Designed miniproteins, single chains, continued (2). Designs and how they scored, part 11

Each design is a single chain, and the fold is of that chain. pLDDT is the mean over its residues in the fold that is shown.

## One batch from the design tools (miniprotein)

Design m4375
Fold by ESMFold2-Fast:
Structure m4375 (fold): chain A 58 residues (1-58)
Amino acid sequence: MEEQLEAERRMLEAARRGDVEEAAKALRELFKASGSDPSDERIRELAQRLVDAKAAGA
């Protein structure tokens, strides 16, 4: 779905900037659109890992 792809794009852009809060927000939207069963702490952990992975590539 287009909204899911847009949220994923925003997540990647936030991760590129090292913005964990923005990445977490985009991840939350992705999970809600796809599975509707996210935990806030789990989403933040995933966002942190994503930011960490992108930073390693910079």
Scores: mean pLDDT 74

Design m4376
Fold by ESMFold2-Fast:
Structure m4376 (fold): chain A 90 residues (1-90)
Amino acid sequence: MTAEEYYKKGLELLSEAKHEEAIEYFEKSIALDPNNYKSWLLLGQALYALKKYEEAIEAYEKALEIAKKQKDEGSVGLAEANIEEAKSKL
């Protein structure tokens, strides 16, 4: 399977509220493509849903780092907003 295929399967599992299984597939996606912004962002969202806020922040910070390198202002803003939301839970 490709990084994109693992990402899509994780996204399907996340939509079914299967957060722990979704995390496994996002981690598989990241293992194949560490610069996959979407997989890092959704890994953070799945961790947030499990109330693992510190781990969610770490995943969002990786997504932010990738978005900044790619000069994607929209993705930067989204990652920063998710970091602030997760920090508000600490």
Scores: mean pLDDT 89

Design m4377
Fold by ESMFold2-Fast:
Structure m4377 (fold): chain A 64 residues (1-64)
Amino acid sequence: MTVDEIIEELIRSLEHLHKQGVDRETLEKSIDMAVKRVEETFGEEEAKRVRERLKKHLEKLLKE
């Protein structure tokens, strides 16, 4: 599984949780947990990239 495939899966998970009415704090916590797992597998640079993309997507979901 590539980092890009993981990002796509995590984006789908965030969209699902947002649709279920999960609050911002819980969504941010889910991102933090996912980023930690990416860091353990792929390293800090990839984890930073994943965090940035997921946080940006979350902000778009919350405003649109």
Scores: mean pLDDT 81

Design m4378
Fold by ESMFold2-Fast:
Structure m4378 (fold): chain A 64 residues (1-64)
Amino acid sequence: SESRDRLLRLIGEILRIIGEIQDLQAQLAKETDPARKAAIQAQIAALQARRDALMAELRSLPDP
């Protein structure tokens, strides 16, 4: 169903974003250049904001 497909797409995107955040956090832990650290932190913050927005969307869906 369309509702089920939307739910699965949201979950899939949230999981992908979580993985990207984890990869960036691992990169940040190994980075020594302050400018590159700042850029990675900005990317993490943007992904966290997108994750939170998608999680809010997921919570707004009717319970199947």
Scores: mean pLDDT 86

Design m4379
Fold by ESMFold2-Fast:
Structure m4379 (fold): chain A 64 residues (1-64)
Amino acid sequence: MDERKKLIEEAQELMRQAREKLHQGKYEESAELYEKAAELFRKAGDDLTAKQTEGLAKSLREKA
């Protein structure tokens, strides 16, 4: 589905932005971007990647 592809591409872009924030030590901003990426992965039907991404966001918020 075209919509699913767009959601995955947008989620991947958010993952890239989250990694950039993480490299800058911006843990809260990184966690927010991973949370948004996880939501898009869930909408795309990729529940496994969404759960993994949510776990990463939770870990970062605990360190923030």
Scores: mean pLDDT 84

Design m4380
Fold by ESMFold2-Fast:
Structure m4380 (fold): chain A 70 residues (1-70)
Amino acid sequence: SAAERAARAARAAAEAGDAAGAGSTLYVMHSNGPREEANRAARAAREAAEAGDAQKAYLFSMLGALSGGG
């Protein structure tokens, strides 16, 4: 899917040197309301993927995955 492709591309970028982006995602996941946060992240990831923004798609997809998928 486009979302998976975007997430994988953004993940590769993070591994290449954008660790700060991945770290910020982990911090948000630790905030209050983990299930609501995961749902919001999933929606934002879908919107970012539609816009072709691989970086945002990865960050929000990772948040959703770490939160257990809502």
Scores: mean pLDDT 52

Design m4381
Fold by ESMFold2-Fast:
Structure m4381 (fold): chain A 90 residues (1-90)
Amino acid sequence: KEFDELVLEAERYINQGGLAFLQGDTEKAKAYLEKAMELIEELGKQRPEVRELVEKAIEYIEKAKNSTDIREFRMYVAGALTYLEKARRA
């Protein structure tokens, strides 16, 4: 897939993970976030110049996966989406 398509797909998985977390399905939320991380890792392989931005997005997704409350989850998801957008626009 093209770079922009991978970014949009990763964002969809992050949003699905958020919805699952709000519904109390923590295992489903983690599964969606794991799929997002796989796509984000592929972004760094396709464009090495955005690797640092991609690594930051992955760090935020890992923190979101380990979150125990919705507020913390939302903060980390926002961080991940911010770095994905920076990578897309670079």
Scores: mean pLDDT 85

Design m4382
Fold by ESMFold2-Fast:
Structure m4382 (fold): chain A 95 residues (1-95)
Amino acid sequence: AYTATASLSVTAAGPQTLRVRAGGDATEVTVTVTNEASGETTSQSASLRAGEELEVTVDTSASGTNTITVTAVGDERTEIALVDLTSGKAAVGAS
């Protein structure tokens, strides 16, 4: 399996709207939010076909930095584009 990972850091509290695009077919896409101050972690999972977009809303805490990580796993090389529409931050990752 090939794994692509993209990560963003957000210090703002409240709901963050994320857009995730896969460059190849990903049988498992996991969006994880970790708060660095508390160590609390939440995760959501989906699947994406090549060129599809997933829109998810995640909650972030005001207490310190939140790390948003998207991991995509597939049988072929893939790329993940991650955009936080709320903060305007973007990241890319490739397997």
Scores: mean pLDDT 78

Design m4383
Fold by ESMFold2-Fast:
Structure m4383 (fold): chain A 70 residues (1-70)
Amino acid sequence: MNLEKAEELAKKVKNEEARKKILEAIRAAKAGNLEEAIRYLTEAAKLGASDENAQKAVELAYEAIREKER
């Protein structure tokens, strides 16, 4: 559920590079590549620092990754 919400918010991100990185992070997380997902989210957070949708999508994706580790 958190990954689905992160994906929908990512589609609303105005910074194209941040949006691409968030979507790649979500794909990596769905594939079980949690380390790659975290790398993409870190890059997205830097690129979308001023974009509220980017920051919220990154936050939701991080929470979804933490849930997969439990």
Scores: mean pLDDT 79

Design m4384
Fold by ESMFold2-Fast:
Structure m4384 (fold): chain A 73 residues (1-73)
Amino acid sequence: EEIDREVRLALLQIYVYFEGEGLGKELPLDEAIKKATELANQLADQYGLSEEEKQDVVDAAINGAKKGYEKAK
């Protein structure tokens, strides 16, 4: 079910983005990016994502961490 997979992937990207944002608000940027990336990789592996899908999830997490850091300034 392709559309169901696409929806789940989009929700996962949204989830890791906001988790990253929370980390970026509370932690130094380098530590926030590290923890957000670790979370994204763990979830990507748990859900059996492709390398391309994993990279999209990691990018979302890093973008969230950076946004959280900027909002905390």
Scores: mean pLDDT 84

Design m4385
Fold by ESMFold2-Fast:
Structure m4385 (fold): chain A 79 residues (1-79)
Amino acid sequence: HMSLVEQIHKLTEELERRVREAKERGDAEEMRRLAEEGKERLKELLKKHPPQTLEESIALFTLTSTISEAYVEAERLEK
């Protein structure tokens, strides 16, 4: 059993790493694409595993924040 929290943690870590790599290359379009991909994965995860505990809700909030930051950083880098 990988818990929902563990799955979210891995998704957040991977998104943060890939966004950092895109940012290092100055690739705002890739950062935005990664944010969109993260948003879709979040929607899929919520359908399969709706949060049932406070810990799960906090983990989902963290992933949502990471997605939002990627959009904000991409916006600042583009213009």
Scores: mean pLDDT 81

Design m4386
Fold by ESMFold2-Fast:
Structure m4386 (fold): chain A 55 residues (1-55)
Amino acid sequence: MLEEVEKFNEKLAKDPELKEEVLRNLPEEYFIVKDGEKVATMAAVLEYKELEKKK
């Protein structure tokens, strides 16, 4: 779980377009501000997996 959150945030950091899409599709409460940057929580990762699971 922790590793998945780290990988997900790393992916979003490298792909700003994906980050914007995720922010539009998930509630803001699934994200937190850390070191001035909006980062995904475990809840965001789990919801994103559910969305990706749907072909």
Scores: mean pLDDT 75

Design m4387
Fold by ESMFold2-Fast:
Structure m4387 (fold): chain A 85 residues (1-85)
Amino acid sequence: SVERDREEQVRLVREGLERVSADPATRATAQQALAALDAALETGDQAYVDQAEAYWQQLLATPIGAAEAARVEEALRKRREERAA
């Protein structure tokens, strides 16, 4: 279902944020992104997803965050390709 697909997508993003939150250089920004994503999971509101993505853009300014962002983006892209099949 569409709901299940959305939950899987959010889980992939959350896992990526958890990885970057372990690193001191990106910890604070990743933790803020995780808080916003947790709120999105609790409420189902797109606004919290948008907030999490805003912090994700800040992580792209760091080498470590950029690398993890690329991994998450690739996972989401593969999921889109599977949906097209």
Scores: mean pLDDT 75

Design m4388
Fold by ESMFold2-Fast:
Structure m4388 (fold): chain A 68 residues (1-68)
Amino acid sequence: KPAKFKVKPLDEENVEVEAPEPATLVLPDGTKIKLEGKRVLSVLDLLNGTVVFSDGSKYPGVTAAELV
């Protein structure tokens, strides 16, 4: 099972995500955002997106995240 990535809130609109392994965030509109190491994301993108890990497993963004 892939490790959950850590999420640190920066402000109301943005979070810093630290991915323990490469993953892709897929938004409802089909936009793909590569997650590798530390990256700033919109809270809405994380909440509404689906995280796809390198092994092909898929998790809702909120389920894949661990608040730090």
Scores: mean pLDDT 73

Design m4389
Fold by ESMFold2-Fast:
Structure m4389 (fold): chain A 78 residues (1-78)
Amino acid sequence: SAMVGKAKEEIKKLVEERLAQMRSLRKTLTPEDFELLKEATLKKIREIAEKYNMSPEETEKILKEAEERFRKLQAEIE
């Protein structure tokens, strides 16, 4: 649906902006701050999914994809 498309675009922008922010802070970002920013982002994804009436299945898929992107970023951070 058009609403799900808008949700996916907002989520993509949110995740990409957060990952870019965390990469820029990599020299000063603590493990604790990494987890806080990750959890805040996942919470915002859930809020966007709810706002646009995304299905539970689509929401779970997008959350798993976002968690995988954070996992890869964590491996990139020295």
Scores: mean pLDDT 85

Design m4390
Fold by ESMFold2-Fast:
Structure m4390 (fold): chain A 64 residues (1-64)
Amino acid sequence: SPQLELSRFVRELIDKYERGEITEDEALSLLREKLQELGYSQGAIDSVETSLRDILREIEKKKK
């Protein structure tokens, strides 16, 4: 399902970010591209981007 594909994709982005393989900006760009491919509206994309940004910032706060 598209929801399962998106959930898997987001988990992969978070894991790559946690490993230092991608930056916050790269993760957000990859997410935006994927959501556009899946046909999400700009409002939905903005909402998901905000949620991911908050998650990545919480990860960074817990890492020194």
Scores: mean pLDDT 83

Design m4391
Fold by ESMFold2-Fast:
Parts: structure tokens; C-alpha cells; sequence
Structure m4391 (fold): chain A 103 residues (1-103)
């Protein structure tokens, strides 16, 4: 059974410190939830970046929400956490400016 978790964080800064803070928060939150971090990707644009962190394992809805909050506390403008098991979304959390939004 293949289980994966994807964390996508939007950072309103192309500053490497801000990007690294968001990536680190996502990695540490995934590891705290018992997941193996498999990849970190950064898509840069002028004044902003999208950080995508992929983990292997399963999370609950509560874990997904905690991961999204940790990334937002690290300075991300928006964070989305999607957990997939057997090709189906089993948990999803999305935050923007500290508020829950449809994911």
C-alpha cells in the first residue's frame, strides 16, 4: 500500500532564509508525524516561492492540520497538506493568512 503526504507552501519572499524556514518547518512537521521525507522542491519566481515537500507514510486529518499550521507559523502565506493512500485523498488541510480555506 503506497501512502504519501504532500505539503505545498507559498512564501511571499524569494529570500533563501524564508524559503529554508518554510521547507524546514514542513520537513520537521512531517518527521514529527512519523513520516519519511522523500523530496523537497522549490519553485522560485520574482518576490515569491512555492515549496513542495513530499513524505512517505500516513497522517490523520489532525496531523495534516498540525503540519499546515507549523508551516504557516514559519512564515508561509499559504499552506496545503494532502495525504494520499491507494490513489485516494484521505486527509487534506489548507490555510491562508492563518484561516482555513477550501483545499
Amino acid sequence: MEKEVYVAATVDSADEEAIEAAARAAREALEAAGLEVKSVQVLRRPGAALVIVRGRGEVTQEDAEAIARAVMEAGARAATVTAVADGEVVARAALRDGEPVPA
Scores: mean pLDDT 80

Design m4392
Fold by ESMFold2-Fast:
Structure m4392 (fold): chain A 80 residues (1-80)
Amino acid sequence: MKVKGTLKAYKDGTAELEADGDLEKIAELLGLEVKDGLIVGSVDKMSKALEELIREGKLEIVDINVTEDGIELKFVLTLE
């Protein structure tokens, strides 16, 4: 299954992920939790999980935008 998502990594070290799919399943894959329709966690934990998915060819970054609040990444994730 393929899902589109957006990761927002904030300057304070927090990160939020929204995705067009099953957030609970994605949160389990990343080792993070779902709050208010978003996957939330630390930049450290989320970055490590996403790097592993990129190495496995399961995650593709389609857009990168640097904002005043941090960095926004748009991606496509392939789930098992």
Scores: mean pLDDT 79

Design m4393
Fold by ESMFold2-Fast:
Structure m4393 (fold): chain A 84 residues (1-84)
Amino acid sequence: SREELIRRLQELGVPREEAERLAELAETDPDAAARAARELVERYGLDPREVARVLAEYLGVKEGVVEVRMFIDEGLELIKRGIG
């Protein structure tokens, strides 16, 4: 549920207002939610794997799908440079 997502994000160190905003984005735009999750990881020094897992469980997708969406810009840059 949305409340379960908010609670789990708060347990990871996300303030309630930011957790509520992320939950709203997850329902309307999963790609924007992944970008917002990346910003929270950077801002609050969170474990990106734990954040990706929580979001993936809420969205009903695999954890790796969320991780790719959170870090897509770095992945694309590595591909462009031929670094695998």
Scores: mean pLDDT 75

Design m4394
Fold by ESMFold2-Fast:
Structure m4394 (fold): chain A 84 residues (1-84)
Amino acid sequence: MEEELRRLVEEADRAEQKAIEAMKNGDYETAAKYFQEMAELYRRAAEVAEKIPGREGIARVLRSQADYFEDKAKEYKKLAEKKK
């Protein structure tokens, strides 16, 4: 379980790098896609963390990060529409 938690966080870090590169290129549609992927990965990581005794604090932080990146994905989708 702890290895799965680390793997999910590492996948989210890679998605973040792709989102940042997309933002640098003004590709807000791709950035929104990767922020949505991050939100899903952090939500899954929170579920895994909740099953590990003593990791309840980490699970709460991961849920907050999932909510944050879900909102960011929505914002960048709106920006992509304006770039049309």
Scores: mean pLDDT 82

Design m4395
Fold by ESMFold2-Fast:
Structure m4395 (fold): chain A 55 residues (1-55)
Amino acid sequence: MLSLEEQIKMLEEQIESLRKLAEQYRAQGDDERAARLEEKVKEYEKLKEKLLKEK
């Protein structure tokens, strides 16, 4: 099983990738797709906070 630190690190990498992708869609005027990615980022940030509390 992955350690809590490893899970948090992977989550941070996914959050960063999704943020960059959302910004690209906003720059192209695809606000709906960008908003969906931003919602996913918020979900992952909440999961990360829960994992940090379990330390």
Scores: mean pLDDT 81

Design m4396
Fold by ESMFold2-Fast:
Structure m4396 (fold): chain A 63 residues (1-63)
Amino acid sequence: GEKVTLTALKEIPEVPGITLGMKKGEKREVEILKETEDGFLLVRDLATGEVGLVGRSNVEIER
């Protein structure tokens, strides 16, 4: 998928096996694996290999 930097616009709580947890203002380099019809991105963190969902409206995408 596409490799991007995500910036969290608000806190994303970590739910193990479901979400990629982020603090407000945190940046992560990720690979976008899928976009869902309900407005989520399924991403892989490139530093940790962790896979999780983030709400598209809760992040800024830098390409």
Scores: mean pLDDT 82

Design m4397
Fold by ESMFold2-Fast:
Parts: sequence; structure tokens; C-alpha cells
Structure m4397 (fold): chain A 61 residues (1-61)
Amino acid sequence: APGNRAVAVEDYTAKSPEELSLKKGEEVEVLEELDRDWVLVQSLATGKVGIVPGKYLKPLP
């Protein structure tokens, strides 16, 4: 399916309600790049949507 996919390179723990917690190796769909540091994503494992620091993500080919 068309879409921007990425994988979490390490665990991230949400620090606010709008943030999404990720496990290392978890795949996400990138919905929108909000700014230089934050990305809106949907977890493919849980279906949850939230923002994460972009530096925790590696784009998938």
C-alpha cells in the first residue's frame, strides 16, 4: 500500500497524552511531519495515533 513507513530504532515512552509510546522494532505509518523534531504517526501493531520525536524513527524503503 502507498504510504510512508518507518521503524522505531529504540524504545520511546510517551511523556504527555498526545505522544505515542513505541517499542524498538515497532513499525509505524507516518501521517504528517509536524516540524523538525516531531512526527504524527500511527502504530501498525496497536492502531494508536500520536506524536513521537522523529529521531526515534528510521524510514523504511
Scores: mean pLDDT 81

Design m4398
Fold by ESMFold2-Fast:
Structure m4398 (fold): chain A 60 residues (1-60)
Amino acid sequence: MKELKRRFDLDGDGVITREEVRQVLESNGHDPTDNDVDFILSLLDTNGDGKLTPEELRVE
């Protein structure tokens, strides 16, 4: 999951939290609800392996 978290993790601690997801969405001009944040976090947590990265996360 380091690769997946690195692409989304803004503070670089290697762990994606609800607060981090929320901040990323807000920085993109969205106003995420708790449901939105939990949904994204659930997707990341469900993978667990960090190898199955959704195409929604761009590759640099």
Scores: mean pLDDT 55

Design m4399
Fold by ESMFold2-Fast:
Structure m4399 (fold): chain A 84 residues (1-84)
Amino acid sequence: MEKEEAQKKLEELEARAQELAEKLKAAIAAGDVKAAEEYAREIGELVREAAEYARRLGLPEEEVEKMERMAEEIPEVLTAQAKA
């Protein structure tokens, strides 16, 4: 059933995002800008996929749009920090 599959995928994506967030923090603490940018890009991609599954689960369009915006902003914020 599509809804059950979407729920399971959303949970999997959330777990992966938590793992990447820990790796991102470690990379920033180590001064590894390239690794930090890579992890931020991966987190952004996971949030974008999560937004698609959230839409399939019938979450409000406004919440899905917020997730899509976050996915776009995450890599840009880290790129700005790397340049500053």
Scores: mean pLDDT 74

Design m4400
Fold by ESMFold2-Fast:
Structure m4400 (fold): chain A 65 residues (1-65)
Amino acid sequence: ERTVLDLLMHPDPEERKKAREQFDELVKAGLAELGDDKAFLNGKPIEEVSEKEFFEAVEEVKKKE
């Protein structure tokens, strides 16, 4: 099962850039948080958040535009 951490650390630089840009949008919307040693989405460490939950959060932000 792929997590948000797997997306942000993808070996393909283009896929990493896309995932990082989407994550930054979630941070700006208040759904994600970036700490010194940890990143969170919906109050969960990104290692515990699935790619499905990540894309659902991105879609939620788009609906608020």
Scores: mean pLDDT 76

Design m4401
Fold by ESMFold2-Fast:
Structure m4401 (fold): chain A 55 residues (1-55)
Amino acid sequence: MFSEEQKKAIRDLLLELKRDSGDEAMRIFAEHEAKHLSEEERKELEEILQEVLAE
């Protein structure tokens, strides 16, 4: 499970990826990172990804 500080860092990173490379780059990043995460962390990453996509 991510800390609030880690969630902020992930959100900021995804926003930067969206700005520089678009939505597809964020999805590729999330898919790659999900391979190294627990089920709970994957769910939290998906929630952050959806928040950033809505931005």
Scores: mean pLDDT 77

Design m4402
Fold by ESMFold2-Fast:
Structure m4402 (fold): chain A 96 residues (1-96)
Amino acid sequence: SKIEEGIKYYNLGERYMEQEKYEKAIEYYEKAIKLFEEAEPESKRLAESYLNLGKAYLKLGKYEKAIEAYERALEIDPENEEARKNLEKAKELLKK
C-alpha cells in the first residue's frame, strides 16, 4: 500500500537524520510526503513528514525551504508546538 511504502521512506529519512546525512533525509522525506499526500492528505504522518523535512532543510541552512515545510505541517496540524517553534527559529535565522 502507499501508506506502508510511505512509512518505509519516512523511516529511512529518520535514519539519515540520525547520521547527519541531511540531503538523503530530504530525498526520503519527499518520497514519503508524495505517498502520504495521495493516501492520507490530512494525516498526522503527513504533518510529521513535513515537520522533519523542515528540520532537515534547517540543518542545511535552507531557511526558506524549512519555513515552507513547517507552514505545510501547521496547515495539517495547527496545534503542533514543535512546528511552530521551529518556524519561528527558521524565520529569525533567515533575517540575518
Scores: mean pLDDT 90

Design m4403
Fold by ESMFold2-Fast:
Order: structure tokens, then sequence, then C-alpha cells
Structure m4403 (fold): chain A 71 residues (1-71)
């Protein structure tokens, strides 16, 4: 189906943000979490759940909002 091309694009975007979820800068981690929530790919749920225990409260809040958007 034509959706295969669009799904591949979404998966590549998600993979690009995964390393940023573990960045040393909490602002980068929070932004990456929000971007993954906006994309809405359920493959990001596991990585976002790990951010719920992040030492930075901004990152934890971003992960919660992202998980709410994904469902």
Amino acid sequence: RKEKIEEEGKKKNVVSYFPKLFDEDPEVRAEAALKLGYIGDPSAVGALERLLTDPDPRVREAAREALKKIG
C-alpha cells in the first residue's frame, strides 16, 4: 500500500529522536520526548516510560505528555 512509504518516513524520524532521549542536556531530552509524542508512534512508548524516572522534572513532564498523546 502507499502507506508503506509514509510509515518508513515516520519510523526513521522516531529512530532519529531515540538517541536524543538519552542526551546529557535535559532540555534536549524533553524536546525529543515531546516530538515523539507529536509523531504518535507507539514504538516510542518504551523509551518514553524510561524518561518518567528521569532526574529532571521537565523531562518527566514531557514524557508524561508524550505518553498521553500516543495513548
Scores: mean pLDDT 73

Design m4404
Fold by ESMFold2-Fast:
Structure m4404 (fold): chain A 96 residues (1-96)
Amino acid sequence: MSAEELLEKGREALKAGNYDEAIRYFEQAIEKGDKQTRAEAYLLLGLAYLNKGEYDKAIESFEKAIEVTDPSSFEGEVLRALAAIGLAIAKSIKEQ
């Protein structure tokens, strides 16, 4: 299975509320993927952890998404912005 196929299966699991399954697919996509696939997988991993209430892991995942994203591309800029929003939400909830 390609990193892109793993990312797609992870998205399907996330949409279904199968957060543990989504996390496994995103971790595999991170291992096998290129820089863009890894950045997207970290963003979605953060969302999965956020939905599970694992705020520290969500924060770490969003920070990794920001770190590995290419800031010179339009797609990278959008992904970085989404990851930054996710990071802010996770930090805000953790502090409540």
Scores: mean pLDDT 85

Design m4405
Fold by ESMFold2-Fast:
Structure m4405 (fold): chain A 79 residues (1-79)
Amino acid sequence: MAEEEEAVEAVRELAEEADRLLKEGVEKKSPELFREAARKAEELAERAEALGTPAGRAIAEAARAAAELAREMARKYEA
């Protein structure tokens, strides 16, 4: 089903975006970039959970952990 392939691709794209934003946040020491990374990681978690698969659940758990880390990094660089 093309729809299911598109959903998997969307999860991949969100993971790539979150990773890129985290790396830029570290390089630029930008709390805004870390907040955006956290937001993308939450979107990734929602999309992965919606897949209804064990792999999707594992990705969602990892994405939520990444969002928490990104929020902590944002707080560190906002001080």
Scores: mean pLDDT 79

Design m4406
Fold by ESMFold2-Fast:
Structure m4406 (fold): chain A 55 residues (1-55)
Amino acid sequence: AAAEAAAGAHNERLVKEKTDEILQRIDEAAQRSDAETRENLELGKKFVEKMAEKL
């Protein structure tokens, strides 16, 4: 149905927006962190990117 197609597109956009927001917040936190914390945040960012690829 047209409503289901619209819901699918809405969900894809929502997932992309939330993923982008999470990645942005990780980048901001990494820029404000010490070297060890920044490295851990970069690993978290890689994990989020990899999970997003499977969606």
Scores: mean pLDDT 73

Design m4407
Fold by ESMFold2-Fast:
Structure m4407 (fold): chain A 95 residues (1-95)
Amino acid sequence: SIQELARAIAEELRRNGGRISASTLGEMFVKYLGVPEAQARAFAEEMRRLVGDDEVPASILGEVVGQAARRAGLPEEKARDMEMAALAGAMMALS
């Protein structure tokens, strides 16, 4: 579920000093949202292009996840779910 994924993202952000790797985030989308592994890898590559680093700070997570998902060829509904989970997770971690 989106709620379970948001919690998992928040826990990872807290564990890693407010950052999450693009690869870890992609693996979470496979596990919690059923994103195909090939598209999750493409997503991680697009995240690295947008951020210029593998480590993504919580402060920009919501802005870049939706864009990276769309660039990776994920459908709009799935991109929105990913963006919502990332935003919720970032907000939980920053609280």
Scores: mean pLDDT 87

Design m4408
Fold by ESMFold2-Fast:
Structure m4408 (fold): chain A 81 residues (1-81)
Amino acid sequence: LEKRLEELKREVEELTARFAEAVKAGDVEEARRLGRELLEKTRELAELLVELGLISEEEAEQAVAHTEALVAAAIAEAEKR
């Protein structure tokens, strides 16, 4: 499980970096695609953290909602340019 946790953390970090690059480039379609992948991996990471007893289900829901809000805001900024 430790290896799976580290793998998911790495995937989230990589997707976050790629998403940021797409937003900076003004590639709204790529940003939307990467944002969806980032949200999916964030949900997987949150579920694993709950299973391991590291966070509550409420904390997991808040983390996912926060990521959704940040992704939506970043895409809206990219669309404005």
Scores: mean pLDDT 82

Design m4409
Fold by ESMFold2-Fast:
Structure m4409 (fold): chain A 103 residues (1-103)
Amino acid sequence: DVDELLERLAKEYGLSKGSILATARFLSELTGQDWRSEPVLHAAAQLEKLLREKGETGIVGRWLRGEISLEEAAERIAEVIGKEVFDRVVEAVRAGETVEVKR
């Protein structure tokens, strides 16, 4: 159940289910993978946690509201968390693999 996984991830990472879901939709659009899949949800939780730790929580929300393009959102996220880290997350999602991002 997607809701049960979202609740577990929200508790584990100290995030809202809504923020994980928004970031999962972003990764889904970027990679073509189903946003409800376990690898996408895990990657979304880790990415949102990294963004929050850097004090940047608005990028995905701005993309969802149509205020910025998918490409601009991806570029801004890569600038915040580092391109190498972002590329690793995106590649893992494309491969259908659960990724652990080390801080």
Scores: mean pLDDT 83

Design m4410
Fold by ESMFold2-Fast:
Structure m4410 (fold): chain A 81 residues (1-81)
Amino acid sequence: MERARELIEEALRLAQEAEELAAKGEGEKALEAQITAGVAALVAAVALLLLKKGYVEEALELAERALELAREGLRLAEEAV
């Protein structure tokens, strides 16, 4: 349970950083970064909901996917600036 929560918190943190950085960029990569960060935040929110309902394994799987998306969003945002 703690691992899923930590991954969710990290994904939300990175998604926020990606959104803030992408807001300073322009063009297609900045838009892709904003969309990717938004999707990462949504997946993390669903993972948190599942965790609260006791679906620990499903929450962990979505938390890992959210973290991957958040990292990709941050990478795209860094390239857009």
Scores: mean pLDDT 85

Design m4411
Fold by ESMFold2-Fast:
Structure m4411 (fold): chain A 63 residues (1-63)
Amino acid sequence: LSDETKQKILKAVNKAIEALDAGDLETARKYGDEAVKIMEDAGVTEGAANLRAYFDRLIAEAE
């Protein structure tokens, strides 16, 4: 992965976590989906699937 792609993933993940901590589950889902999409587009399919499952679990537990 390029450094630019890694930075985009980290930004999206951090935004999702910030939203989750604030109780904004809709924003957390949006940024989580964005991070997963960036990984899928970069060809990291297994990593993307794992990240999706991780955020789905965290959001479900916060509901």
Scores: mean pLDDT 82

